# Designed miniproteins, single chains, continued (4): the designs that were tried, part 11

Each design is a single chain, and the fold is of that chain. pLDDT is the mean over its residues in the fold that is shown.

## One batch from the design tools (miniprotein)

Design m12353
Fold by ESMFold2-Fast:
Structure m12353 (fold): chain A 61 residues (1-61)
Amino acid sequence: PPLLPAGTGVSEEEARARSEKAAAYHAQLKKDKSPLYQLNVEIGATLRKIGDEFEAELKAR
């Protein structure tokens, strides 16, 4: 692609922004995890609860 001297600094700034966003992204994942992952955990817990209640019903017979 054509080299744009006036725009050269933009590429360097983009690289810096990318590094900063990567660090923030990793920190966010470690601290709060993703909402999608959180939903999967909640669904898993609900399924376990249902399974436990089903087993309790079988024992109560």
Scores: mean pLDDT 66

Design m12354
Fold by ESMFold2-Fast:
Structure m12354 (fold): chain A 100 residues (1-100)
Amino acid sequence: SELERRRALLWAKVAVVGGAAAYAEHLLKRVKELLNDPSTPEEEIKKRIDQLLADLDTIIRDAEHVLKEAEELNDEKTKKKAEEILKRAEELRKEALELS
């Protein structure tokens, strides 16, 4: 059905957004490791944090968009996944801001 096709496409979108959030988490961990390395220039760390914050803003917007579409399609599975990703991305953004 058309509804099943739309839900399948939305599930694919939430998987991509979730992958982006997981990658952002990896990048945040890398920034924390670089902060413990006195040989890393402060300007390089600042640049990485600024890029990470921009990426997280995009991930949050994408997750909010998927959440809205999931609600419109009455897709509880994708809605729950989008809510989990949104919460995680917001937490990562807070942690990144604390490093800036």
Scores: mean pLDDT 90

Design m12355
Fold by ESMFold2-Fast:
Structure m12355 (fold): chain A 123 residues (1-123)
Amino acid sequence: DELMQRLIALEEKAREWYVELALDPSASRRERLLFGSQAVAEDDHIEVLRKGLAEKKYEEAFQVVLAGEQAAADIIRELNVERTPAEQRALRIEELLAQAYQALLAKDYATAEALLAEVEELL
C-alpha cells in the first residue's frame, strides 16, 4: 500500500512536469504535442494505480502502467531528430519507470525502490 501511494505520487509529479513542459512558451509544437500527450497518459496511469490500490489488484495495475511507460519511451526514441534536453530527461524518466514496474512484477522490491528514487531526483 505504501509503495502504491509512492507510485501514484510519482505519476502525479510526472503529469505536472509534462503539463509545465507543454505550457512552456519556448516549447516547440513537437514538444507541446509530445508532452501534452504524456500528461494525458499519466492521468490514465494514476487512475489505473488508484483502482489497483482500492481493489488490491497490484500486479494487474503494474502490467497496464508498464505497457504505457514502454510505449511512451518508444515514442520519444522514434522522434528521429536531435532530442531536446527536456525530451532526453522525459525518455530517461519513462525508461526508469518501465524498469521499476518490471522489478515490481518480478517481486524485486529493492531494485524497484532504487529506480523510483532515481525518477524522484529527475522530477
Scores: mean pLDDT 83

Design m12356
Fold by ESMFold2-Fast:
Structure m12356 (fold): chain A 98 residues (1-98)
Amino acid sequence: MISLIHEKTGVPKSEISKLVKGIREEAGIKSSSDKASKEGLEKLKGKFMEIAKKYGVSEENAAKIGTFVVSNIEKPSLEEVLASSDLLKVLSYMFKGG
């Protein structure tokens, strides 16, 4: 995943890693086996740029990641995101859920 976003956007893997950790932390996902809570996901809705800035990702690089997600990842239902802790689905839900 991090390597895919890096390849498609040119954003450094270190910044993508910071964003991934930030989103997982804000959503309450502590491991790859943990599922996002409905409460955690609602808190993330529309906050992609705020979370990126909080975790040290530049506005330009956050915008590149956001554009990639919007263009390549369809908006999942809340049920799909709750059933799967797939970060790309979480990102798409945050970006398109506003």
Scores: mean pLDDT 70

Design m12357
Fold by ESMFold2-Fast:
Structure m12357 (fold): chain A 72 residues (1-72)
Amino acid sequence: IAELREEYEELKKRLYEIEPKLSVKESTLMLLHLIAIGSNIFLAEKAPSLAAQEAESVKTLLEWIKEKLEEV
């Protein structure tokens, strides 16, 4: 979870750096996914019993954002 949170913060910073080059639609979709990831990390931190399941969901979403950032 801590490693996923660190990766999330790094990707969020990269998104803000390239945001001026993205269309409004692309920027909005990426921000919505970042919000979802942040919520899942927060939930996993507060409910450790669910942490393993939430970690897999977070990894999938982070990979999707990485792929989209590579397209830009």
Scores: mean pLDDT 66

Design m12358
Fold by ESMFold2-Fast:
Structure m12358 (fold): chain A 109 residues (1-109)
Amino acid sequence: SMAEDKAYLRSVVAESLAKEGITDQAKIDALVNKLLALADKLDISPRIIANLIRILGKTPGSFRLLAKANDHELKSIAQLYSPLFGISVEKLYEILKLISEFLKEAFAE
């Protein structure tokens, strides 16, 4: 269900950010709300975004690298994962860019 997909996204975001030392519920809520709005705009399931974040979070330090990634690096990641998720490179790039911008701000504090 949509409620289950939203709960799954929130759980994955909270767990992934906690591993990087980000436990502020307001920051977690802000990212979840932005990702849900983007999922709606792109007509994709929040579950797909959750699975992307889970996979990216498997490698220690990956979110720190994502925060420093330039547009070329984000597009390369999008090209790599596009076939796995059945989402266009353009849609996946938009998701990665949103996550990268959030992480850059969160780690600057």
Scores: mean pLDDT 86

Design m12359
Fold by ESMFold2-Fast:
Structure m12359 (fold): chain A 79 residues (1-79)
Amino acid sequence: KEKLKELAELMYEKIKLHLETAGTEEDLNDKIKEFIQAYEDKDWDTMIAMVKEEIEKDEYTEKEVEELLNKLKEEAKER
């Protein structure tokens, strides 16, 4: 649960940075908008559920999720 929360936080930061550089929301799909809204509402259960759904859809293993989390943490520290 804590690992998925950390992943959700890092994903939000990356999405926010992308929006700030792109200047528009026009190309965002409804799922990304829902994720942003959940973050603004501090609805961590929804954010965690959405991250888990994407992980299961892309057939990520627990090890791959951990590697993705570590990669995003490194990217966040370099910024």
Scores: mean pLDDT 65

Design m12360
Fold by ESMFold2-Fast:
Structure m12360 (fold): chain A 75 residues (1-75)
Amino acid sequence: SHHSLAVNLLGEGKKAFEEGDYETAEKLFRLALQAAEQAGDRELQKEALEGLGKVYEKQGKLDLAKEYYERARKL
């Protein structure tokens, strides 16, 4: 299911982020966001958006990070 896919991709994205692999984390969080949107799960969408915000923050892309955090707050 899209829900199960979103949960698994979110977990893998968090793991990549913890390991410092921000490029892999970004890809996984983007895929998790797409799967969460297909599932219609607002909480999973929020977690994926917050994950992307954290990735961009670590990459020094502060304006982009703020944009993703704001999108998460508005869900």
Scores: mean pLDDT 91

Design m12361
Fold by ESMFold2-Fast:
Structure m12361 (fold): chain A 119 residues (1-119)
Amino acid sequence: MVKEKAIEILEEIVDILLNKYKLSEELRKLLEEARELAIKYLKGEEVPESFLKALKAVENKEVVRFEDPVAELAAILIYISKLLAENKEIDWDFISQYLSDEFFEMLKEAVEEVKKKRS
């Protein structure tokens, strides 16, 4: 099913980010917390309302700044992983509005690596 494939893809993306790059402890913790939240949502477990709001904004391609960076990153990871699970194109111009240039390039590279492994 699409949700199970999205979980596998999301875990592969985060694993590449955590193991390939020398990340700050703050960014590493943010990625680990965002991964946990995203997987809980994909498994149908209870998640915070702030996260559901962030996910809905990302799905609607709304340019909104959220105070909860974990919820925002989790929503982005879900968006990317679901699109990859369905073999759909990722809107990188939209995603770039939420991320720093450095992290955007790392994320894009990790996603391309996952795509090559699954092609």
Scores: mean pLDDT 81

Design m12362
Fold by ESMFold2-Fast:
Structure m12362 (fold): chain A 74 residues (1-74)
Amino acid sequence: SPLAERILELSQRAGRIFEEAKNLPEEKRKKVAEIVREVFDLLQRAFDSTDPAEQERLIERAEKLIEEAEKIVK
């Protein structure tokens, strides 16, 4: 399903970001871990939702958080 594909892609991006953060200073690692945890919570809520509008809002929020974490690890 398109939703499952988007969730998988975003989950993989979040996992890569978490690995990239491994050798960063502790403060930045903690910030990335917090963002990644929120991303996985949002993706789980999107997967469990039956409302397409809610699913899209949750996915968009997860994408924005991933972009913020990518800025920290670059």
Scores: mean pLDDT 88

Design m12363
Fold by ESMFold2-Fast:
Structure m12363 (fold): chain A 75 residues (1-75)
Amino acid sequence: AEREALRKRYEELVKKSLDIFAENYLKEKGLDPEKYSREEIIEEFVKKNFNMTLEEFKERIQRVIDLRVERELAA
């Protein structure tokens, strides 16, 4: 229960951060927000800057969340 609640909280924080990032990226690049989804913006960004697939990026984020949750539960 505790672990599940913490994981969900971090996942929600990450989602909000990525939404803000995508919105700012669209504004900065002068792109039409109706033509690009958040997933498309994140996929293009991680491919160009980190040479990663969207799936690999999601796996890394989940690993970071899991490590943070374990740290808090161990305290």
Scores: mean pLDDT 79

Design m12364
Fold by ESMFold2-Fast:
Structure m12364 (fold): chain A 81 residues (1-81)
Amino acid sequence: MLSLTEVEDELLKELAKLFKEKKEEVDAGKMSIEEAREELIKETERLVREVGEKNGLSEETIELLIHRFTELARKEVEAYE
C-alpha cells in the first residue's frame, strides 16, 4: 500500500499526462476550452477515486483529494486561454 504522499505523487504524474492530451486536443481544434474543462474535471474525479479506492483511502480522504486535484485541473485549463 502506498503512503498518502506517494498516492498524491502518482496522481500528479497521471494528471500531467491528461493535461497534455487535452491541451493537444484543444490546440488541434478537436474540442473547446469549455469541453476540455468538463472532461478534465470528469477524468480527474475518476482517476482520484480509482487510485484512492485501490489504496484503501476513506471516502472522506478521497473527496478531499478530488476537490484538490479538480481545482488543479481547472487552473490548468485557465492557462489554455
Scores: mean pLDDT 79

Design m12365
Fold by ESMFold2-Fast:
Structure m12365 (fold): chain A 85 residues (1-85)
Amino acid sequence: DAELAVAHREEVVAALPLLIARLEAAAAEAEAAGDARLAALLREAARTVERLREAVEAGDLEAVEAEIRRLEALLREAVALRAAA
């Protein structure tokens, strides 16, 4: 159902500002802890969420999946950097 798929996309778009806020908060915490490298990666993740929102709004499911995988990879790199520091 195309109409139901549009409704699901609208729900995802509505949720993305919450994810951006969490990433911004996490970046601020990392900066306060003296971890500028982690803070920079979290800010790049927030930018990736912006691209994800654009892909969702366009209804491009392949682009949505690609941006989600990119975001996950960036977050894993950020966690690994913090663990190595």
Scores: mean pLDDT 77

Design m12366
Fold by ESMFold2-Fast:
Structure m12366 (fold): chain A 66 residues (1-66)
Amino acid sequence: MKEIEVTVDLGGKEITPEEAVELARAAQKALPPDVKIGKVTVRGSGMTPEQQKEAEKAMNEEAKKL
């Protein structure tokens, strides 16, 4: 199984941790069965560093379960 790193750039948009989890699920579902998301990095000018870290944590926890 191959692990990849994914960067999600939201631009000026803010997302909740719940929305971040849904994005992680959608991304994993779009990948071939032998490819797994090993790490997610979230970037966005519309989010504080704290909000960015929370979204990133939520996505990484969800990716670990998939």
Scores: mean pLDDT 77

Design m12367
Fold by ESMFold2-Fast:
Structure m12367 (fold): chain A 88 residues (1-88)
Amino acid sequence: SEADKLINEAVQLLKESDGKTLEEQIELLRKAATLVNQAIKVARENNDKEKYQKALELKGIIYRKLVEVLKQAGKSDFEILKEILEIE
């Protein structure tokens, strides 16, 4: 399914972010966040409850890691919130 393809691509980007520089981690995690948000939308439009739940769980993992990396990069709470809202 289209949602599965988007989920799998987001998972690969999440894995690829491991061991990278902070700047590269932010770029890869932002791309993963965009893909998982697209997967959520596609799953909702197709009434695919299984893929919707899987994409929501993956979103939680990606956003947690993105927030952690942004904090490590010295971003303020306001800058982190702005980054998250711009991805949504």
Scores: mean pLDDT 90

Design m12368
Fold by ESMFold2-Fast:
Structure m12368 (fold): chain A 59 residues (1-59)
Amino acid sequence: DAAVAAARAEIEEARQQIALLQQQIANSKKKDGPAMPKVEAQLAELEAKIAEAEALIAA
């Protein structure tokens, strides 16, 4: 199923982006420590995207 394969690829891409964003947050905390609300919002968006793709696969 092409749709399921595309959803799985999207989840893997989102996981890679989450790892990079988490590294950015960790680096920011080591330098100055301020929260990065834009990066945190992007993480939430990627997590929502994964949940949506998983729901599509489950359907």
Scores: mean pLDDT 76

Design m12369
Fold by ESMFold2-Fast:
Structure m12369 (fold): chain A 65 residues (1-65)
Amino acid sequence: SELLELARQLIAEGRHRDALRLAASLSKSKEGKVLYFFLGGWDLLPDEEFEVGKKAVLKEFNLSL
């Protein structure tokens, strides 16, 4: 996927938040979809839910931050 390749390039550039938001936008998991909503909005996601969503998205696309 061209978007996943872009996410990998964003990670390499140290743009971890932008990479995570892009990858979360492609997620099929409930946790990834929740993460995408909060990364795009003004609401704060609790740290525990953020870490669950982050781990789910990174595992789904074989990414590391």
Scores: mean pLDDT 79

Design m12370
Fold by ESMFold2-Fast:
Formats: C-alpha cells, structure tokens, sequence
Structure m12370 (fold): chain A 81 residues (1-81)
C-alpha cells in the first residue's frame, strides 16, 4: 500500500540518516512528502514549506532538524496503522 511504502522509506531514512549528506536526506524527505500529498495534501504542503526553512540552516542544524522530523513522522504514522 502507499502507507507501507511511506513507512519503508521513513524506516530506511532513519536507519541511514548519519551516513547520508544533507542533500540526500532532503531528496528522500521530498520523495516521502510527494507520497504523503496523495493522502494528506495539507500536511504535505506544510512539510514542504518547513523544508524551505530547513534549507536556510547550516548542514549540522539541517541534519538535526531532519532527523527529528523523520523520527516524529515514523512514530506518528506507525500509530495510525
């Protein structure tokens, strides 16, 4: 299902986040947001706007913010299953 695909992508991202560049993390998060837009376009739009703010941060701050977001999204979506 679409939700299973989103969860698999989030689990893979969280598992590998420290080995990825910020650009690679952003690309993966945008892919996940694109899938979320098919389920909840308002949440997807809010996350895309948040990513634009994250791109203005240093790589260290961006990585930390993206790690926190990925973990929270994974926890929230697992709770909805």
Amino acid sequence: SLMDEILALLEDLVANIDSLSVEEILARVREIIGLLAQVDPEVAASLERWLEQVETLSDEEARSALRTLAGLLLKELRAKQ
Scores: mean pLDDT 85

Design m12371
Fold by ESMFold2-Fast:
Structure m12371 (fold): chain A 68 residues (1-68)
Amino acid sequence: MLEEAKEAAKAAIKKAYQTVEGWSEEEAEKEAETVLKVIETHAKEKGWSDETVIAALENVKAAYEALV
């Protein structure tokens, strides 16, 4: 599901910023929300399907997980 993919990507981004950069929960959450907003805006402008957005979010999750 798109919502599940967003939550998974957000969690991975938050964990990376908290673990690697030492950011607080609040700062990491704001950054994760910013990253997701950029992806959503780009997806909307490019006319991406939900399946394409899910694939992009899964790639983002994997990239941030690789940092920890």
Scores: mean pLDDT 83

Design m12372
Fold by ESMFold2-Fast:
Structure m12372 (fold): chain A 83 residues (1-83)
Amino acid sequence: MDEIREALELLLEGIKNNDITKVIGALLRLIGLLLDAELKGAPQEEIELLERALEKARRAFRAYLEGKYEEAIKIVEEALESL
């Protein structure tokens, strides 16, 4: 849980500061967390939580790339609230 929150908070900070390195770094951390959970046979509920967080992060990244910063911020904030 803490690692998912930290990755989403990093994504939010990256979007707010228009820091593409932080944005990409946050996405890679979420991908790594999902792969690690799958490889270790984590509970299905944990895998589903990671899949949902990554889906939200990907949507936020798409909005960010399109210059829709307010939309991207809202998506990440909603993802953090759903944890």
Scores: mean pLDDT 85

Design m12373
Fold by ESMFold2-Fast:
Structure m12373 (fold): chain A 76 residues (1-76)
Amino acid sequence: SEAEQEEAFYKAVQPQLTEPYQQFLAAKTPEQAQTALQQMADKAKQVADQLGLPDLGQRAVDQARGAGDMQVEKLK
């Protein structure tokens, strides 16, 4: 099912996002936060492509962008 594919994707992508997510949380400038968000987006897309689930990768990127934009605004 789509839910099972989504769970498989998040299970596979979580270890790849640990480092850039920690960099995002440690960001002191908008530029640092944006760089970390881009790295997370690149990793999510790479994992989704490897699993043949590019639409799930794009949805994860869009969700992270929304949350990240709020955090970047707080750093300005």
Scores: mean pLDDT 76

Design m12374
Fold by ESMFold2-Fast:
Structure m12374 (fold): chain A 95 residues (1-95)
Amino acid sequence: SLMEQIQKDLELALELVKKAKELYQEDPENYKSLVLLMSAFSLVEYVLNQLRKNPEIKLSESMEKTLEEIIKIAGEFNPEMAEKLREIYEEMKKI
C-alpha cells in the first residue's frame, strides 16, 4: 500500500541520517556525511509530494515519531538542514 511505501521511505531516511551522523562524528570534513543527509532530505521531500497527491492519507503516529527523530538527529550535526526538514514536516501537517 502507499502508506507502507511512505513508512519504508521514512525508515530509510532515518537510517541515512543515523549513518550521516556516524560519518560526521568520525570526520566532519567527510563529504559522504553530507551526501547521506541530502539523500534523507530528498526522501522526506518525496514523502511530502506523495501526501500532497494523496490527501486522504494521513501520517500515522509511527511516521510522525520517525520524522521527529530524523529532525532531532540531523539537528545534532547540521542545524540548517534540520530546520529545512522541520519546514517540510510542517507542510505535511497542513495537508
Scores: mean pLDDT 90

Design m12375
Fold by ESMFold2-Fast:
Structure m12375 (fold): chain A 96 residues (1-96)
Amino acid sequence: SEEIIVRMKIIYTVDQFYEQFKPYLSKEQQAELEAIRQKVINAVRTQDPSSIATVLEEAQKKYLEIAKKANVPEKVIQTFETSMNELLEELKKLAS
């Protein structure tokens, strides 16, 4: 189903950007990002699309804050923002 595909894309995307950001992060920042990643994965597994969208919007803001503080390359940050915005639009369509 379309919903299952979107749910899997979210988990994949959050996991991939965790790994891409990780080399730039301090151990404290890695732990913070991991906690956010786990919160997103749990929401995707247990919540409706509208609730997932809320969690994903908050996760996007926190990932961006951490990435900018860690001086993650702008190209990587831009790719993350684009991917997350596309997933948020897909979730909002499923929620409507």
Scores: mean pLDDT 88

Design m12376
Fold by ESMFold2-Fast:
Structure m12376 (fold): chain A 118 residues (1-118)
Amino acid sequence: KALELIEEAIRYAEEAIRLLEAALPSLSPEEQKLAEEAILYLRSAIVQAEIAKKYLEEEKYEEAIKYLKQAIRFVKEAIELLEKLDPSNPEIQKAREYAEKALRKLEEAKRLLEEKLK
């Protein structure tokens, strides 16, 4: 089930990126910079999550946890940037919700893998 959680997290992060990219033309230059930084963090999180997925498929749980922790860190950085944006923008609000969903799925996957090592 940890594999499915990672795949769900990747899909939520991809949707957050799509919403942010769609919002970019309507944002101020300052907001565009924050949104672009959030997109870069979400893309980095997806890369780390995909590496974690590969190690999980090889049953290398310690390596998978290492890369999941990095993915979690990147999603948290993206969420902090999104919190600085106008909460009345519906695309930004939805992007934040999807980033938060991605974070929850990654944290759940990490917990399941940590339990397997006990």
Scores: mean pLDDT 89

Design m12377
Fold by ESMFold2-Fast:
Structure m12377 (fold): chain A 71 residues (1-71)
Amino acid sequence: SPGEKGAIGARQAAEDGNGVGGAFAAYDSWLAKTEGAKEAHEGAIQAGEKGTPSERRVALRAAELALKNAK
């Protein structure tokens, strides 16, 4: 899923940038902030199943932006 893929990418970037010593702390902090965006993304997909294709697209984009902002 886009949310999970973004999460993995952010964690890998933290590991590469901060080295292994700080990676776990950075990942936990990032995960705590990103869980809300991940839940929003999953909820948007479920809601979008009955909504219009446009509504689903907007919800997915919003969740992706939330993940990017969580950083």
Scores: mean pLDDT 51

Design m12378
Fold by ESMFold2-Fast:
Structure m12378 (fold): chain A 62 residues (1-62)
Amino acid sequence: LSEEERKEIYIFGKAEEAWAANPDMTDEELRELIKKTAEELGASDEVAERAYQRFLAARAAM
């Protein structure tokens, strides 16, 4: 896995943890959490967007 792929997976995992702790969390709150986590990791906006889309797809499949 590339460094960017590892960051994407980590951000996705953080979104899953946050959603599990608070399933009433809005899509806007999830997007802000993902952006903040990406900033803390030094990840690009593209990586943040991919993590967000990955989470939305996973949630839709539930």
Scores: mean pLDDT 81

Design m12379
Fold by ESMFold2-Fast:
Structure m12379 (fold): chain A 72 residues (1-72)
Amino acid sequence: SMSELSKKLIEKFGEEEAKKLEDYILQLLTRRGADAAQVAAVLAALLEKLDEFKSVEEFKEFAEQVIDEVAP
């Protein structure tokens, strides 16, 4: 869920960076017209791989790739 992703992003990158990433992901999903199933798939993939990334930039690039694959 977005709430679960939010909590983990705050723990890893801090509140300000977490909010920016959440806003960016939500905006990109909205622009792509992602349905509920596509949103759920993207969030699940991001949650699974979050711990593998060391920087905001790496995670953001991964998020963009996942969104492009699920909701082109």
Scores: mean pLDDT 84

Design m12380
Fold by ESMFold2-Fast:
Structure m12380 (fold): chain A 78 residues (1-78)
Amino acid sequence: SREELLRELARKVQEDDTVAAQVYAALSSRFGEETANRVVEKLRAGDVGAVMEEPESVVDALVLFQRNILNGEKILKS
């Protein structure tokens, strides 16, 4: 589900500063630095509920980002 993808992304952001930086870069280029900082802080806190209160376009971008990570992991392990 969308919530499960966001929980997994939040865990990756908490555990890996490289993933946090990649999420920040993707969001800042599309939505600006203020939105990127706010969303990354919510992900670092593990607050998926707060992330889902962001505009739909931001939530969709995060879901697509996590799907791209999962697809990349499948390719690397194939």
Scores: mean pLDDT 81

Design m12381
Fold by ESMFold2-Fast:
Structure m12381 (fold): chain A 70 residues (1-70)
Amino acid sequence: SLLAEAERLAAAGGGQEDVERLLERAGGVSAEEYRETVRIEREGGTPEERERVEELAKRLLEAGLALEKE
């Protein structure tokens, strides 16, 4: 999944702090919004929720790639 890949890129040094940096780099994604996104990806959701998750996951992947370059 795009979320798992983004988390892997951000966590190349490994921990909760890396997820926080990922959310900050992605344009200030809230912890609540992130948790809801993880829930929808894990459990599924409506087509509208899935589109929202995919869009956020792409933003997180871009942020993770930027963090890996550091």
Scores: mean pLDDT 69

Design m12382
Fold by ESMFold2-Fast:
Structure m12382 (fold): chain A 81 residues (1-81)
Amino acid sequence: MYKLVVTVRGPVDKVAEAGEKALEEIKKIEGVLSVEATTEGDTLTITAVFESKEAAEKAGEIVKKTAEEAGLEAEVEISEL
């Protein structure tokens, strides 16, 4: 299993919109086991667990692209469980 942690920072409204879009796309990925999101002020943290590294990498790319299109900063970390 692989864990994806994404931290997105920016204006609260933009972070909320980008986070919602990213969560919907992550849920569509084959091999997703769990997805959770936590918001603290202007920071959104998405934590997801996947069956494969490929699924985690696809999710990370989707979130990064969604954040970049919204003009937000995104930090992506993938680790093996």
Scores: mean pLDDT 81

Design m12383
Fold by ESMFold2-Fast:
Structure m12383 (fold): chain A 90 residues (1-90)
Amino acid sequence: LERLETLLEALARYLEALGMREEALELDVEAGILRIMRGLGVELSEEKKREILELIEEARRRAEARLAENPTPEAAEARAAYEATVARLS
């Protein structure tokens, strides 16, 4: 749960740096829900884990496509931070 929460938050920062504020908000909302569930001691279902992983993968693909179209130093730095988080969680 905490690992998925961290990954969602890291990807949301990358999306924000790309100007993808709506997509970033969607990930922040999911991270917030996971944080509440963790606080309540509620276990995440396998179905919900799959849905979140699919959301992360889709958002990551969109982020990479956006970066390719309009690379900025801020977006590159945010991408590096996201990749570092992924590596740390692996």
Scores: mean pLDDT 83

Design m12384
Fold by ESMFold2-Fast:
Structure m12384 (fold): chain A 55 residues (1-55)
Amino acid sequence: MQAALDAANEIGLAGKTSSLEELLANLPEELREAFTAVLEKMKAAGREAARKLAE
């Protein structure tokens, strides 16, 4: 799973599919689901950091 996420990130960063919608549409379903799960975790961490800054 980790290697699949790393591969998807490298394609997005180095490749021509930089738009989120096009990247997701071109990914295999398994990679797309794994990428979405990581994004949800990162969004949660970002919201928590923003709350701490707002103190």
Scores: mean pLDDT 63

Design m12385
Fold by ESMFold2-Fast:
Structure m12385 (fold): chain A 83 residues (1-83)
Amino acid sequence: MSSTHEFELLSEEELAAIPEEERFDAVTGARLVPGEAYRDRNSGVLVRREDVHLVPEEVLPKEELRELGLERVLKPLVEGVLK
């Protein structure tokens, strides 16, 4: 393989499809802006152009686990309120 990451520049439409709370650089936490936001097509991790080289191969699964972890934490809370 030529690369384990396949970072591509996101279009304005593609970035808009991502929740605003998740439009942040996975490395630095900087807000992503159209024209500067890159996404790895294999994992979906979001990163700025400047930070692409800072993304370790093993960081990609953590992006999915972070979102899944929040969903699992919120599920018991919602169940406690709504029942």
Scores: mean pLDDT 60

Design m12386
Fold by ESMFold2-Fast:
Structure m12386 (fold): chain A 60 residues (1-60)
Amino acid sequence: ARVTMDSVRSRMSDVTRRNDNVRGDMMRGRMTPDDGYRMSMRNVRDVHRGSDSFRSVVRS
Protein backbone atom coordinates (compact mmCIF):
# COMPACT_ATOMS: atom_id res chain seq x y z
CA ALA A 1 0.00 0.00 0.00
CA ARG A 2 1.13 3.56 -0.69
CA VAL A 3 1.31 6.21 2.02
CA THR A 4 1.74 9.96 1.49
CA MET A 5 4.16 12.08 3.52
CA ASP A 6 1.21 14.12 4.78
CA SER A 7 -0.46 10.95 6.11
CA VAL A 8 2.74 9.79 7.84
CA ARG A 9 3.29 13.15 9.57
CA SER A 10 -0.31 13.34 10.78
CA ARG A 11 -0.23 9.75 12.03
CA MET A 12 3.03 10.23 13.98
CA SER A 13 1.71 13.42 15.57
CA ASP A 14 -1.52 11.71 16.64
CA VAL A 15 0.32 8.70 18.07
CA THR A 16 2.64 10.95 20.10
CA ARG A 17 -0.34 12.83 21.57
CA ARG A 18 -2.21 9.63 22.40
CA ASN A 19 0.86 8.14 24.08
CA ASP A 20 1.22 11.28 26.21
CA ASN A 21 -2.46 11.04 27.23
CA VAL A 22 -2.02 7.38 28.20
CA ARG A 23 0.87 8.28 30.52
CA GLY A 24 -1.22 11.06 32.06
CA ASP A 25 -4.13 8.69 32.69
CA MET A 26 -1.81 6.15 34.32
CA MET A 27 -0.37 8.78 36.68
CA ARG A 28 -3.87 9.98 37.64
CA GLY A 29 -5.05 6.43 38.33
CA ARG A 30 -7.58 6.45 35.48
CA MET A 31 -5.78 3.55 33.80
CA THR A 32 -3.89 0.60 35.22
CA PRO A 33 -0.12 0.43 34.55
CA ASP A 34 -0.65 -2.85 32.66
CA ASP A 35 -3.28 -1.35 30.35
CA GLY A 36 -1.19 1.78 29.85
CA TYR A 37 1.89 -0.28 29.03
CA ARG A 38 0.00 -2.27 26.39
CA MET A 39 -1.39 0.90 24.83
CA SER A 40 2.05 2.54 24.87
CA MET A 41 3.63 -0.50 23.20
CA ARG A 42 0.98 -0.44 20.47
CA ASN A 43 1.73 3.25 19.85
CA VAL A 44 5.49 2.58 19.67
CA ARG A 45 4.90 -0.26 17.21
CA ASP A 46 2.74 2.01 15.05
CA VAL A 47 5.43 4.71 14.97
CA HIS A 48 8.11 2.16 14.02
CA ARG A 49 5.96 0.83 11.19
CA GLY A 50 5.26 4.39 10.08
CA SER A 51 8.98 5.07 9.74
CA ASP A 52 9.40 1.98 7.54
CA SER A 53 6.47 3.08 5.36
CA PHE A 54 7.96 6.58 5.06
CA ARG A 55 11.23 5.14 3.75
CA SER A 56 9.32 3.16 1.13
CA VAL A 57 7.33 6.23 0.02
CA VAL A 58 10.45 8.42 -0.29
CA ARG A 59 12.08 5.86 -2.59
CA SER A 60 8.91 5.32 -4.62
Scores: mean pLDDT 60

Design m12387
Fold by ESMFold2-Fast:
Structure m12387 (fold): chain A 81 residues (1-81)
Amino acid sequence: MAAAEAELEAELERLVEAAAAGDLEAVAEAARRVARLLAAAPSERGRQLAARMGARMMEVLSPEELERVNAVVDRAAAEAA
């Protein structure tokens, strides 16, 4: 695994943990790092990891929590672009 893919996986795990804890600041930080990593090294594995973590968030969060987390992630991704 490339170093960037390992870093992406670690940041995606931080994002899910922060989201489950309701720590929106940590979600924003992890989301910005994820967005930059995906932009710098676009790969099929990176996209698969992001999709799997998205599915995991849908499993562990309520619909209301998921809406809040998605809003933070979208804003952080826009800031990283």
Scores: mean pLDDT 76

